# Ledger of designs, part 48: designed miniproteins, single chains, continued (3)

Each design is a single chain, and the fold is of that chain. pLDDT is the mean over its residues in the fold that is shown.

## One batch from the design tools (miniprotein)

Design m9644
Fold by ESMFold2-Fast:
Structure m9644 (fold): chain A 72 residues (1-72)
Amino acid sequence: SDRTRKFLEEARKLAEEMAKKVKEEYGASDYDVNRVAQAAMDVVGGRYISPEAAERAQARLDEVVEEVKKKA
């Protein structure tokens, strides 16, 4: 329960931080803001699974952020 609460808090925090950055820096659409938020939550999830899962999730987040930046 405590571990699950901390995980959800960390995932929400990273998702909110990344969503805010792409919205403020790149004027991202609500659709792209949501894509970045989901990818950020997956990064936190990956950290709790394996180093390989974390690396794949981080690469996906970086890819989505780059796509959003190119649209700006």
Scores: mean pLDDT 85

Design m9645
Fold by ESMFold2-Fast:
Structure m9645 (fold): chain A 79 residues (1-79)
Amino acid sequence: SLKERITERWQEIIRELIKDKEAAEKLIEEVRRLQYSRLDEIVEGLLRHLEELRAAGTPDAELGARLAEAARELLEEAA
């Protein structure tokens, strides 16, 4: 299930979705700081944004940058 995948591979999923290493590690650290209380919301939010961007025909070169922006917004909402 998605929840099992998130629990087992949440760090790997974030690193796969966010190719910017600094942004990925910052999000991972923030998830740890929140004691995993918003892990499902953060990962589901990123997956939803990825699907919306792909449905809109966003080029692969732009996906990484736009997902990094979405991660920043999710971090701001978590703070």
Scores: mean pLDDT 67

Design m9646
Fold by ESMFold2-Fast:
Structure m9646 (fold): chain A 80 residues (1-80)
Amino acid sequence: SLVEEVTKELERLIKEGKIFDPKAQNEFILSAMRLAEEAGYSVETVTGLAIALIGEFIEAELKKLSGEELIERVRAILER
């Protein structure tokens, strides 16, 4: 299913430590768009969901950090 394929790609980004990498995030979004086109889903809707999922996974990873580590990680994201 589309959900399973998208979830698998997100899990891969986490395993590779690339969830915070803007290039990897963009490649994931483009992959989700292609999967949507192939499956006959709305590309616009799936793109929006892919962006939302990246945000949720970033939030989940940030919640695993200590206070100091969290501040440093958020600063690094915002300074880009």
Scores: mean pLDDT 75

Design m9647
Fold by ESMFold2-Fast:
Structure m9647 (fold): chain A 66 residues (1-66)
Amino acid sequence: KLEEDRKRAIEVGERLLKEGESALPWAVQELEKAKDPRTQWLLRQVINAYERSKEELEKLIEELKK
């Protein structure tokens, strides 16, 4: 089963994948609101993957779903 941390990271990643740059400020705000260091780390990985390439973000989302 998906932990809440991974579920949140997937949600943020999927929105970045669909909306691109317009969703980036929202994704950064989600990172800022995250209280748990593990959640913050996962959200940073998602944002960093998006900044590198759409393909890397798609791969990361697939890994998080497992």
Scores: mean pLDDT 81

Design m9648
Fold by ESMFold2-Fast:
Structure m9648 (fold): chain A 79 residues (1-79)
Amino acid sequence: SMEHLERAREHLERAREAIKRGDGKEAVEHAREAIRHASHLPPEERRRVLNEVGALAQEAKDLGLDEAAAAIREAIASQ
C-alpha cells in the first residue's frame, strides 16, 4: 500500500539522519519501523526497502556504530 511505502521511506530517512548524528539506538528503532511497514508491501517493494535497510547497517558500521549495525542486520534476518 502507498501509506506503508511512504512510512517505510520516512523511517529509512530518519534512520539515516540518526546514523549521521551517531545515535545508534534511534537508528535501530527507525530501521525496525521501516522493516515493519515493508512487511505489508508487495515482494518487490519489500525487497527494495530491506536492501536500503541493509545499506543503513553498512553505513552505521562504517561510522563505528557496530552495535547498531549488528542490531539492524539481526532485524532484517528476523523478519
Scores: mean pLDDT 89

Design m9649
Fold by ESMFold2-Fast:
Structure m9649 (fold): chain A 97 residues (1-97)
Amino acid sequence: MSEELKKKKLKVNEGLRQLLKALGIDSDEVTAEELFEALREYLKRQGLVDPEDPNKFVVDPGSFLARVLGKTEFDYSNFQELLDALKKAGEVEELEE
């Protein structure tokens, strides 16, 4: 993840916020880095990470993430794709300075 992307402030909406609260993040504002790390920890905890490639993960077709991405497999090294999908779904908004 680029250094500029890490510093980006995001407002999280209800669906994603409930997931983040379960991970101990009780805030509607996070940095992109905090979101990246929290989602990666969540995926590892749920056993959804590919054992041969820790940047690839599989999600249940009925899950929140599958609904947002429109697919069940994606590469976590491409966090920009995940962020863009979350924005398109209305789950995050970028807070511009």
Scores: mean pLDDT 72

Design m9650
Fold by ESMFold2-Fast:
Structure m9650 (fold): chain A 99 residues (1-99)
Amino acid sequence: SMQEAIVQQALDLLDQARRVAEYLHEKGIISPEEYERFMATLDESEALLKEGQRAGDVEGALREVIALYEETLKETDNEALRNILQQLIDFFRRLLAQG
């Protein structure tokens, strides 16, 4: 279904974001603390998406994930992480518009 495709696209993007965060951490562009917090935020967003899919409320899950990233962005000062969070927000807003 379109909703199943939306969730899969979201999960694939989270895996890409995890790989980018690992790279930034290995290069010393982000601190270990920033890395751990960002990874925890991605894990929380994955849990929200999977729960939304099980509950049949993918639209609600996408809105909660966007709100989570907007909140995280306000507390993030590292420019590379801010850029990733903004890309995630923009992508999830596009997914929400498709559903």
Scores: mean pLDDT 89

Design m9651
Fold by ESMFold2-Fast:
Structure m9651 (fold): chain A 84 residues (1-84)
Amino acid sequence: TPEELREELLKLAKKNGGRIPMDEAAEIVRRHLTEAGAPEKADELAEAVRSMGERNGGYLDIEEAELFADMAGVAIEQARAEKA
């Protein structure tokens, strides 16, 4: 769910001193979107996460992680609506 995705990203940030490793963030986003039935969006957003992280030395800040959590949440809701 969008809430579980956000919680996992925030836990990862807390564990790493307020910065989120891009590869772990990308994998969390990909997994949640794939489980929601949006594998195309999973790959697209995971690549966007890695692209942003590369510009920041391999990490996302909390604001960037929240942005991707919101984007992934919208994609999860759309995928669930399409299945209904």
Scores: mean pLDDT 78

Design m9652
Fold by ESMFold2-Fast:
Parts: structure tokens; C-alpha cells; sequence
Structure m9652 (fold): chain A 102 residues (1-102)
């Protein structure tokens, strides 16, 4: 299908029922923490911000999470130096929170 616009992604995120994906978010948090342990200096800021984003969602701080999502999405699109492991972890995070299936 058509790639959603950034506006459509933010709207989808705001309508997210975190209670339905809590276990998926906790599993993603563990995965991102594991990637962070071996991450390069180029990868670390994005992975750290992704962990903060997950914690905001788990604590029902949706508007703060939306602000952090903007940073994550643009960094993910514009940073050419991201490792495959970092790209895959962030892609999985976006798929889970936007309700896209693999």
C-alpha cells in the first residue's frame, strides 16, 4: 500500500492503545538495550532516544512520546551511518507502534 505521511503516522500513534502492545514494547526495549551495548557512536543517540520513547509510552505520556517520535523518525530517515542492527530495531519499533504487520 501507499507509505503513510508523517502526519498520518502521528495521528496513528496518538490513537495507540498501549495496553494492547505493552509486552511487545517491553520485548523491544530489551532488544534495543542489547543493540545499544555494542553500538557505535553514530547509533547510540537514536537508540537512547528510542528507549526514552518506549518508557514515555509505557507511562502513558503520549504527547511527550509524539514529540520524541518526530526526532526518531527524521533521524532514522536522514542518518546514513546507522548500522543494520539499529535500522532493524527502529523499523520493528515503528511497525509495532504504528500497528503495521511484518
Amino acid sequence: GRTPTFREMVERLRNLDVSKIRSDLEALKARIEAVLKTASADDKPLLQQALEFIDLLLNNKMEEAVKKFRYLYFEYLTNPNLSVATQEAIDELFKVVLGLKL
Scores: mean pLDDT 84

Design m9653
Fold by ESMFold2-Fast:
Structure m9653 (fold): chain A 83 residues (1-83)
Amino acid sequence: MMEEVGAAVGRLLRRLMAEDPGITKIEATQVSADTIVVTIEADSEENARRAAERLREGLSRTPGVKSVEVSVEGNRATVTVTV
């Protein structure tokens, strides 16, 4: 479950970095047995929110994902993924 979700996160992050020119930095960290936290930094709040929503949409279609929560603070978005 977590391994498959982690692989899906990795694929989605590589796609976001390749396709979204407003993204400046992405980090993903597994913070517990069932939770991954992704932080996205962009050149604007709009681009951070857009990137986070694209990630949320991709993850919501991923088997094994139970919830995805998004929070945006300025040009940084945090996406919390529960397996």
Scores: mean pLDDT 82

Design m9654
Fold by ESMFold2-Fast:
Structure m9654 (fold): chain A 100 residues (1-100)
Amino acid sequence: VEEALKEVERAKERYIKVVEEAHKNKASPEELFEKLAKINTELVKKLRELGVPEEVLEKIEDALLEGLLRVTAAWEAKAPLEEIKKIVEETFEKVKEILK
């Protein structure tokens, strides 16, 4: 589980970096969605390689998709960057809880 938690933390850091860079560059919701969806896909692949069971991976994929949709909706609504970062934080805390 320790290696899986490290990969989740790395994915969270990548999410924050992408969101901050997208904010500086005034990225479209579509561009943000594509970049974050790629991080989600890569994380699930890494967790599968680490032996996380498919039932647990399905729950993680659902939590990541919910978080991605919440981030994109907030971005379209022009929410403050700090509010978007809070959604990212809540999303990855849910993923960590699923891995416990």
Scores: mean pLDDT 87

Design m9655
Fold by ESMFold2-Fast:
Structure m9655 (fold): chain A 87 residues (1-87)
Amino acid sequence: SSEMRADLYRLAEALGLPKLPESLSELLAMIYIASAYLFAHRPEEARELLKRLGITRPINSARDLALAWIDWLEEKAGVKMDVSEID
């Protein structure tokens, strides 16, 4: 939803990313970085976002959370995420 996207954008801005991207792939990279930050610092909110997006994959660790999120973003956008941006 627009609300979830706005939250991820705010987290991406907090990470020092430049202005809003003009392409879908750039937006996904920004969201990927923001979600990595969210998972590290706000895991409960991260799980709630996954539930709202209908992600039903088994999640037993922080790694599983991150992988499920990445896979969902790649599937919905039809593009590969640049995992090196997470660091």
Scores: mean pLDDT 57

Design m9656
Fold by ESMFold2-Fast:
Structure m9656 (fold): chain A 95 residues (1-95)
Amino acid sequence: SADKQQADQLAQQGDQLKQEGDQYRQQGNVQLARQKYLQGSQLYLQASQLLKNVDPQKSQQLEKQSQQLQAQAVSLDVGLTLLAIGDEIDKELGF
């Protein structure tokens, strides 16, 4: 169906954005990595909505992928904040 083709295209775009986010994360560019993960998450969610009544199983899988990508975006910021706090404490305490 047309909805299935459109959903497949959106999911592929989401996959590309996830890969771009992973690359920016590896480069230490947290802001761009977060932006790419959030954009990819939105595309997975849109693909999921298109398939909700056409292919509920694939719709649920894409919704899970959207949620995982959102979680990755959040964890990046939290992880880096905790690492920065830890490094500063270690420097002040001398160990």
Scores: mean pLDDT 83

Design m9657
Fold by ESMFold2-Fast:
Structure m9657 (fold): chain A 79 residues (1-79)
Amino acid sequence: NEETLNLLQFLKTLPADIQQTAQEILNQFPVKTPEIIAMALIAALKQAKQVAALKELLKIVQSPSIKNLVAQTIVYLEG
C-alpha cells in the first residue's frame, strides 16, 4: 500500500548505519506491515538520536497509536 511504499522510501533516504539497524529489526519479522516498518524506523532513529528524521516520519505514519509513539520518542530525546 502507499504507506508501506512511503515508509520504505523514507528508510532509503537515511544514513547507511541507520538503514542497517532498521533492516536488522525488520528481518526479525516475517510480515512487514506499515506498523512494523514504522516501529523499526522509530527504534533505529531513537538509537541514532535523529529528532529531525523522527519529525519527518511523523508526517508519513497514519496509525494514531504509532503517531503517538513517534511523538513520545521526540519528547524523550528533546527532554
Scores: mean pLDDT 87

Design m9658
Fold by ESMFold2-Fast:
Structure m9658 (fold): chain A 99 residues (1-99)
Amino acid sequence: GVELGVQAGMLLITVGVINLHDDREENARLIQLTAEEAIRTLREILPNLDPEQQRRVEDIIRTLREARRLAPVDVDRAVELLREAARKLDELSREIEAK
């Protein structure tokens, strides 16, 4: 629902900020902090979802963990993973609100 949509928006805001900055180390840290916060929030939501929704959120959490891990090595790939996580969160949010 709404919380998943908010997390998608926060990931996209972070991507936007990174596109305005050339500092790779600061961008890597921002990706790591943003991914960690999203993972924390998603884990809190997880028990309130049905099994299908839980599997989808767990997949998104894995994508966010990979973004966090890759950020110091490949900022561009980490950003692509944040965008992918945001798309999946937005899609899931829309499906939950449609029911």
Scores: mean pLDDT 84

Design m9659
Fold by ESMFold2-Fast:
Structure m9659 (fold): chain A 90 residues (1-90)
Amino acid sequence: SLSEAVREILERADKLIEETGDKSYVSVATALALLAIGALIEAELYRKKGDEERARRVLEEFREAATEILRTKFGMSEEEVERILRLIEA
């Protein structure tokens, strides 16, 4: 679920803050959570209007952006990223 994904992202951010002393991970985690919420809302609204293609595109663009953030800023592996994305979309 989105709640489980947010929890795991926050746990990773907390660990990185403890390891690095860099509190900006709070802002990065918040931005990622807002991106996920926005993408899920936008995709659902397109589905309700019968625009399944645009709903898919919104989620595809979100997956690309989230992958970049999770890999480059949170240092997650490909397998960890795939797990988080599955939790968001479940």
Scores: mean pLDDT 87

Design m9660
Fold by ESMFold2-Fast:
Structure m9660 (fold): chain A 83 residues (1-83)
Amino acid sequence: MKVTVNGEQSLEVKAGEVLDVTGSGKLHVKTDEGIATVRYGDETVFLTENSEAVITLGDRVEVEVLKGKAILVRGDEFRILEA
């Protein structure tokens, strides 16, 4: 699914959903079951099941996990983030 962020947006994402994101601002993402994938340029965020995060989109992708777990991938680096 293609999503354009302008300022702030909130989405509840279903299991296995892939979001191709453009624009800038904050994306509030919540999952119920399964893993959601958020792609922004060359960066990818995997949000695990029953998770909630705020993803800030700009010069760098920043992830604040409010519940559960996220994995941020930038090129050959990955970071695990927990609430």
Scores: mean pLDDT 80

Design m9661
Fold by ESMFold2-Fast:
Structure m9661 (fold): chain A 75 residues (1-75)
Amino acid sequence: SMQAEKEQLRQRILERIRRINEEIDRNINSDVPNIEKLNTLNDQLEQLRSLLREVDSMTPAQLEQARETLEQIDS
C-alpha cells in the first residue's frame, strides 16, 4: 500500500539521519575536525529533514524522486 511505502521511506530516512549524526559526532570529537566534511553532512541532514517532513503528503511520483535523492545522498 502507499502508506506502507511511505513508512518504509520514513524509516530509511531516519536511519540515514542517525548515521550522519554519528559521523558528525566522530568528526567534532576528533583532534582535527574536518570542516568541509561537516558542511557536507549538515547539508545532507537538511535535505533528509525536508524529505521527512513531506513524506506523509507525497504522491507516488514524489516518493520515487525522494528515493532517488536518498540514493544520491548514500553515494
Scores: mean pLDDT 86

Design m9662
Fold by ESMFold2-Fast:
Order: structure tokens, then C-alpha cells, then sequence
Structure m9662 (fold): chain A 70 residues (1-70)
């Protein structure tokens, strides 16, 4: 489950549209709930993906979407 969430976060980080980013973040949140992954652990995985993303505009979109869903 954690590995799948990491893959989804990488896809979100490499997405060019807000709609794609929202899709991957929503899927990651759903999988985290189903797998019993804590919100703290999910936030850590999201933060790692955002930190490694070199596209500043995409990083801002990911952060905004995560904040909306927190």
C-alpha cells in the first residue's frame, strides 16, 4: 500500500494539470484509508514527493490540493 501511494505521488508530481494532480491525490488518500495508513504517514509521503519535485508550479498545485483535503 505505501509503495502504491508513493507511485501515485510521483504521478501527481509529474502531472501537468490540476485535474490530474487531484485525481492522484484523491486515489492516494483513498488507499491510505483502506490500508490503515495514518494521516501523519500519508502527509510524510506527500511532503517527500513535493520536496523532490523540481517544477515549482506543480509543487504549488500539489500543496494547495493537499491543504484543501486535509
Amino acid sequence: AEEKIRELMKKAANSKTREEIEKYIDEAVRLAKEAGISLQKLNDLISEAVKENKNEENRKMVAEIVTERA
Scores: mean pLDDT 74

Design m9663
Fold by ESMFold2-Fast:
Parts: C-alpha cells; sequence; structure tokens
Structure m9663 (fold): chain A 61 residues (1-61)
C-alpha cells in the first residue's frame, strides 16, 4: 500500500508543478520531502500528509 500512496504523491507533485506560484513551488518541495522519507513514515502518516496536500492543491486552483 505504500507503493500506491507513493504513486498518488508523485501524481499530486506533477499537478502542483503546473501551478506557477510560490505556494505551488512550496507544495512541490513538501511532497518531494515526503517522497524522500517515505520509507521512514507509517502508512497512516503518509495518508494524512496526502489529505493535507490534496486540500492545499485545491486551494491553489
Amino acid sequence: SKDELKKELEELKEKAKEIDSAAGKALVHDIEYVLENIDKLSEEEIREILKKAKKALEQLK
């Protein structure tokens, strides 16, 4: 299931890259940090981060 969460984070990162703003760049950076440390995080922590990142992306639309 971590592999599925990693895929969702990577897809979200690509969507965030399309946002030409400082906030969009910050979101990309935050997602990259999570991806770099994904093996150190629990599935529950990753799911919570993913929920927050999705909400952040929605606000940047």
Scores: mean pLDDT 81

Design m9664
Fold by ESMFold2-Fast:
Structure m9664 (fold): chain A 56 residues (1-56)
Amino acid sequence: SPAAQLRAEIERLRAEFEEKVKELVKDPNSTLEDIEKLAAEYQRRLAELEARLAAV
């Protein structure tokens, strides 16, 4: 179903975000600004998918 696909995409987005955060934390050249930008992008993508899920 469309709802199942959207839920799967949300779960993949969360997993991708967690992996990227782990990479940034281990990277000595990363900054708090890099983490903030990643979090902001994640929140925008999540909100879009949740809005689509609510419309289904």
Scores: mean pLDDT 85

Design m9665
Fold by ESMFold2-Fast:
Structure m9665 (fold): chain A 74 residues (1-74)
Amino acid sequence: SSQIDKYIDQARQSRDRRDMVSLTRYINQVFDMVRPHIVDPSRYVSLSLHKVSVLVQPTDSNFDSFVDMVKSFV
């Protein structure tokens, strides 16, 4: 969880800098770290959609929705 929090912080900083390459890297790292905790396929689909939303449109709303869902698994 502390490693996930660090990667979330790095993703937030990358988004603030408009560094889409680093944002994509950190979002994917967070997703991969959370993936083993997801036992429900419907929740996996939901998190995957939130991930896509952040990477296509890195708005505050999309980013916060992704982070909130990640934190619900850990």
Scores: mean pLDDT 86

Design m9666
Fold by ESMFold2-Fast:
Structure m9666 (fold): chain A 105 residues (1-105)
Amino acid sequence: MEEEIEVGIARIVVGVVKILIDKGKYEEAVEFALEQLRKYLEEGKEKAALELLRGVADLLLSDPRVPVELARRFLEEAIRLAEEYENEEVLELAREYLERLEAKE
């Protein structure tokens, strides 16, 4: 029950990231997403962290307006956070997205 609410909130957070991207605030979008990811990992909210990572990574990789360097920064920092909080699921997902980004270049 609580996990479902947390995932719902993570989807709202992804919506805020999309609004920042649509406004051309790419650096603010990445910083905000990383702050929320850190919070979810610190609080042990794995399902929310996975939802946020997937939603934000999909946005950053699909929008041609987003500099590839910012998408890479988000994923590299997400990997560091996952290692810091020892979250294997988030670590594997972030590594998968980084591999997809490098293949796209």
Scores: mean pLDDT 86

Design m9667
Fold by ESMFold2-Fast:
Structure m9667 (fold): chain A 81 residues (1-81)
Amino acid sequence: SDAEIEAIVDAALAALRGDPSLQAEVDRREEALRETLREEASLLDDETVQLLRDNLDQLPEGSLERAAARALLAAVDAVRA
């Protein structure tokens, strides 16, 4: 549902902001990140969630991309649990 997608996006963004090393980049790119997270969240069925988990280590270490993927997975678990 749209409400579930927005809850996942809000939780993921809050998690990214909780990391002081990422906060400044998240603040600079918030609208673009929110849009990307919304698109990703809309595609997250169980198969896609598992693929993202399995491929986390292929994303660059310390990157915003890996942090966003981890935040998105944590948000999915929190919202759907």
Scores: mean pLDDT 78

Design m9668
Fold by ESMFold2-Fast:
Structure m9668 (fold): chain A 74 residues (1-74)
Amino acid sequence: MPLPELSDAELETLIGVFAHELRKLGVPEEEVAAAVARLRAAAKVSSAQFLRELQRIYAEVAPGRRVRALPRIP
């Protein structure tokens, strides 16, 4: 993948926002920490992999509720 979609600062912001959203959904802190670890691991591969992992985790957490498109960096 030629150009990164996300900077380190943008990745940290998205991870923070996502962690906050999981906590608001009542996800246990242990699972929130695991989700953050998964996102950081995916970010080490690529920005695209990070976004895919983010969407996958959100879908797993809210199976009965339609999730709107997650934030994308322009």
Scores: mean pLDDT 69

Design m9669
Fold by ESMFold2-Fast:
Structure m9669 (fold): chain A 75 residues (1-75)
Amino acid sequence: MTARDVAESLDRTARGEPPGPELERVIEELLKAGYTRSQARNAVATAVARYQREGRLDEVSLEELIADAKAIADA
C-alpha cells in the first residue's frame, strides 16, 4: 500500500464513486490524531498532489503519507 492507492481512491471520489478503503484508513488515522475531516481530506489531497508532481506516488508508504498530511494540516 502506497500513496498511489490513496491517489486512485481520491480520483474515484472525484468521479462520484465511493472512496476506497485506503483513503478511508488514512482519514481515520488523522481523525484519531485530532484533525477534522475537512483538514484531513485537504492535507491528504495536498500531499498526494505533491507526490504526483515529484513522481513519488509508488515510493511513499501510507505511514509517510499520514506523517506528511499531519505536517501540512499543522501549517
Scores: mean pLDDT 80

Design m9670
Fold by ESMFold2-Fast:
Structure m9670 (fold): chain A 87 residues (1-87)
Amino acid sequence: MVEEAEKLLEEAKKKIEELIEEAKRNNVDFGTLVARILEIMSETQKKLDELKKKASKEEQEKIDKLWREFGLEVSEKIEEYKREVKE
């Protein structure tokens, strides 16, 4: 279950990175980019919740930690984009 969670988070990270790169090229509105990122995060969290239902208590705690770390990383990427758009 943890390996499957890691794969889901890696996939979501790639999608978010692609969205940010596309937004930079096409001068996409910040609000639109954030909305798209939140959509990916919501879909990813739903898939992680399904994995947690089948996981042991220890695996659930590991998945929760991975999700928290992922959320921090995404927040940093959003802040970086916001700073670049300001230039």
Scores: mean pLDDT 81

Design m9671
Fold by ESMFold2-Fast:
Structure m9671 (fold): chain A 56 residues (1-56)
Amino acid sequence: VEEDVIALAEKLVAEGYDPLTAVNRATAEVRRKYGDELSDVELVKAANAALKHLEA
């Protein structure tokens, strides 16, 4: 899950999105893919990990 958010966010940044927008869009796409099987806590953790990765 974290890997999916990070990979998609990196792709979106390469397409010209800023890191915060990229992470928000990546998180929404991953939520859509996993649906109810993914908790809000896991999504927040994945989003924070992706944001740290992009802004590091």
Scores: mean pLDDT 77

Design m9672
Fold by ESMFold2-Fast:
Structure m9672 (fold): chain A 94 residues (1-94)
Amino acid sequence: STPVAAAVSSSSAQPVTVSFTFSVDNPGETLLVSWRVNGKVLSLQRLTNTGPVVTVDATVNFSSAQSATVQAELTYENGPVYARSAPVTVTSTA
């Protein structure tokens, strides 16, 4: 199983960085990370030579005092989705 720990954070400053930490069952495997903000994929990143714990970061910029839902999805390079983070709500208090 792949436990997911999501962290951080409401902030009055922008951009806001959201970090997700995953445990990986097969360290050293190549994974693709897709970042979703409010359900839409914004970027894809390739991770190689992962350890048993992987931390990935996304930067979210709000246009006003708003909430955004951020989620990371890990996919094997040649296969199915490996893990998804729980969605994390990030709020700007500006």
Scores: mean pLDDT 65

Design m9673
Fold by ESMFold2-Fast:
Structure m9673 (fold): chain A 111 residues (1-111)
Amino acid sequence: MKLSEVEKKIIKALESNEELLKTLKELGLSVEDVAKLIMYATKGDLKSYFTAFGVDELANIEASDLEKLIPALIEFLKKLPTLKNAAGELVLDELVKLGLISEEQKKKIEE
């Protein structure tokens, strides 16, 4: 799969953060999946979801601010397994629709 130069830079930055990699492994997500999530967030596609979960930094991000976003992204990802309500289910459904996670990954996160 041919990645954009921006996506490659995001992936490299994410791979350098050990806490993020550990969180992703626990959720069954890849670094590439998270890079796609960041790209969609910068386009405003997921802005309302990030705001609803109190992670406003992810709702208004630019790819150039990636180093400032990693702590907020880790916080957001850590909240996903604790979301056992309709709002959490809707976020995970949108991630599946965007092709960022599989239905099996969604089910594992909801466990």
Scores: mean pLDDT 61

Design m9674
Fold by ESMFold2-Fast:
Structure m9674 (fold): chain A 71 residues (1-71)
Amino acid sequence: MEPSPESVAKLVGLVIRAAAGETVTPQEVRDRLVAAGEPRLAELVAQQLSKRPLTAQGIIDAFKEAEEQAK
C-alpha cells in the first residue's frame, strides 16, 4: 500500500537529518509517522529500526519492510 504523502515527507526529513550525521531516534521516527496519521506503520518501523543502524539507509530499509508487513 502506498503511504500518505505527509508520512513520506516527514520520513524524508528524518532521512536527510540522519545523512547529515544528526542523531535520529526510533521514537522520533515513530512520532513523525503517528503525526502523519500512520500509527500502525509507526510501530512497525520502530520495530524494524531496532534491527538496523540509525543511518539514512537503515531508516529507508526499515520503512520499506514495515510497509510490506502492514499489507
Scores: mean pLDDT 73

Design m9675
Fold by ESMFold2-Fast:
Structure m9675 (fold): chain A 66 residues (1-66)
Amino acid sequence: MVDELRKKGEQKVDDLLKDTGDKAHELAKQGASVEEVYDAAVEGNTAVADARAREQALVDALARLA
């Protein structure tokens, strides 16, 4: 069960990383400012970090209950 949870967390992180890259690329193609492209990349990287932290906290909580 814990391994399945970790696998789902890894998939979510991979999806977020890909989405961040795609959004930054589209903004650059549309002539968005350097600040707009940078903000999009920072937002995506923050979402990835948050997803990893949540997954780790859940794994740790389950380990304490076992």
Scores: mean pLDDT 71

Design m9676
Fold by ESMFold2-Fast:
Structure m9676 (fold): chain A 93 residues (1-93)
Amino acid sequence: HMTPEQLLARAELFLHSAEVELETIKRDAKEGKVTKEEIEQRINDLRAEFEELRAEYEKHRDQMTPEQQARLDELFARVEEIIKEMEELAKKL
């Protein structure tokens, strides 16, 4: 059973992993090593993991302080921005 602090730490690690994936996709796309379809699959996988994390958040929302909720919402917004950057990159291929 995750505490709010553990969920925040997991969200921060997830954001970091998403940032690393975006940098990898940018590099591979520049080098012609990845197709649009492969990027779309990576986006789908990332969205599936993100939805699981958001589902855990909603189970514990009422146990979080307003400050913890705001922080988690900020982290989730940043993940959505990364996914949008990946989608824009795929459109350019």
Scores: mean pLDDT 84

Design m9677
Fold by ESMFold2-Fast:
Structure m9677 (fold): chain A 109 residues (1-109)
Amino acid sequence: MKKAAVIGGDDDFAREIRAELEAKGYEVHFVPLPDASGKYTPVSARDLARRLAEKGYDLIVATSAGRVGLEVAQAAKEAGVPTIVYARSEEDKERALAAGADRVVSRTE
């Protein structure tokens, strides 16, 4: 069974992503992000991506193209795990692709 990690959300949008991925045959796990005061770093993003790769995850999904989501996408690419990044704007899509996202999807709510 294919495994997907969804980074950042426990909100309704993250649940919609889970439902869509489960319909496509993925087992979906939510991975919470630290808040802005919790200080997520590029080292933390790399360690997370490496751990997900070691656990056999087939896909990592970032619910936004914010700084943390872009760092996760870059680290996942370095770890060899495909990534999907959700973007709210054309500029966010370009940043996600530049960070190494394999696919970028428009976020509309």
Scores: mean pLDDT 74

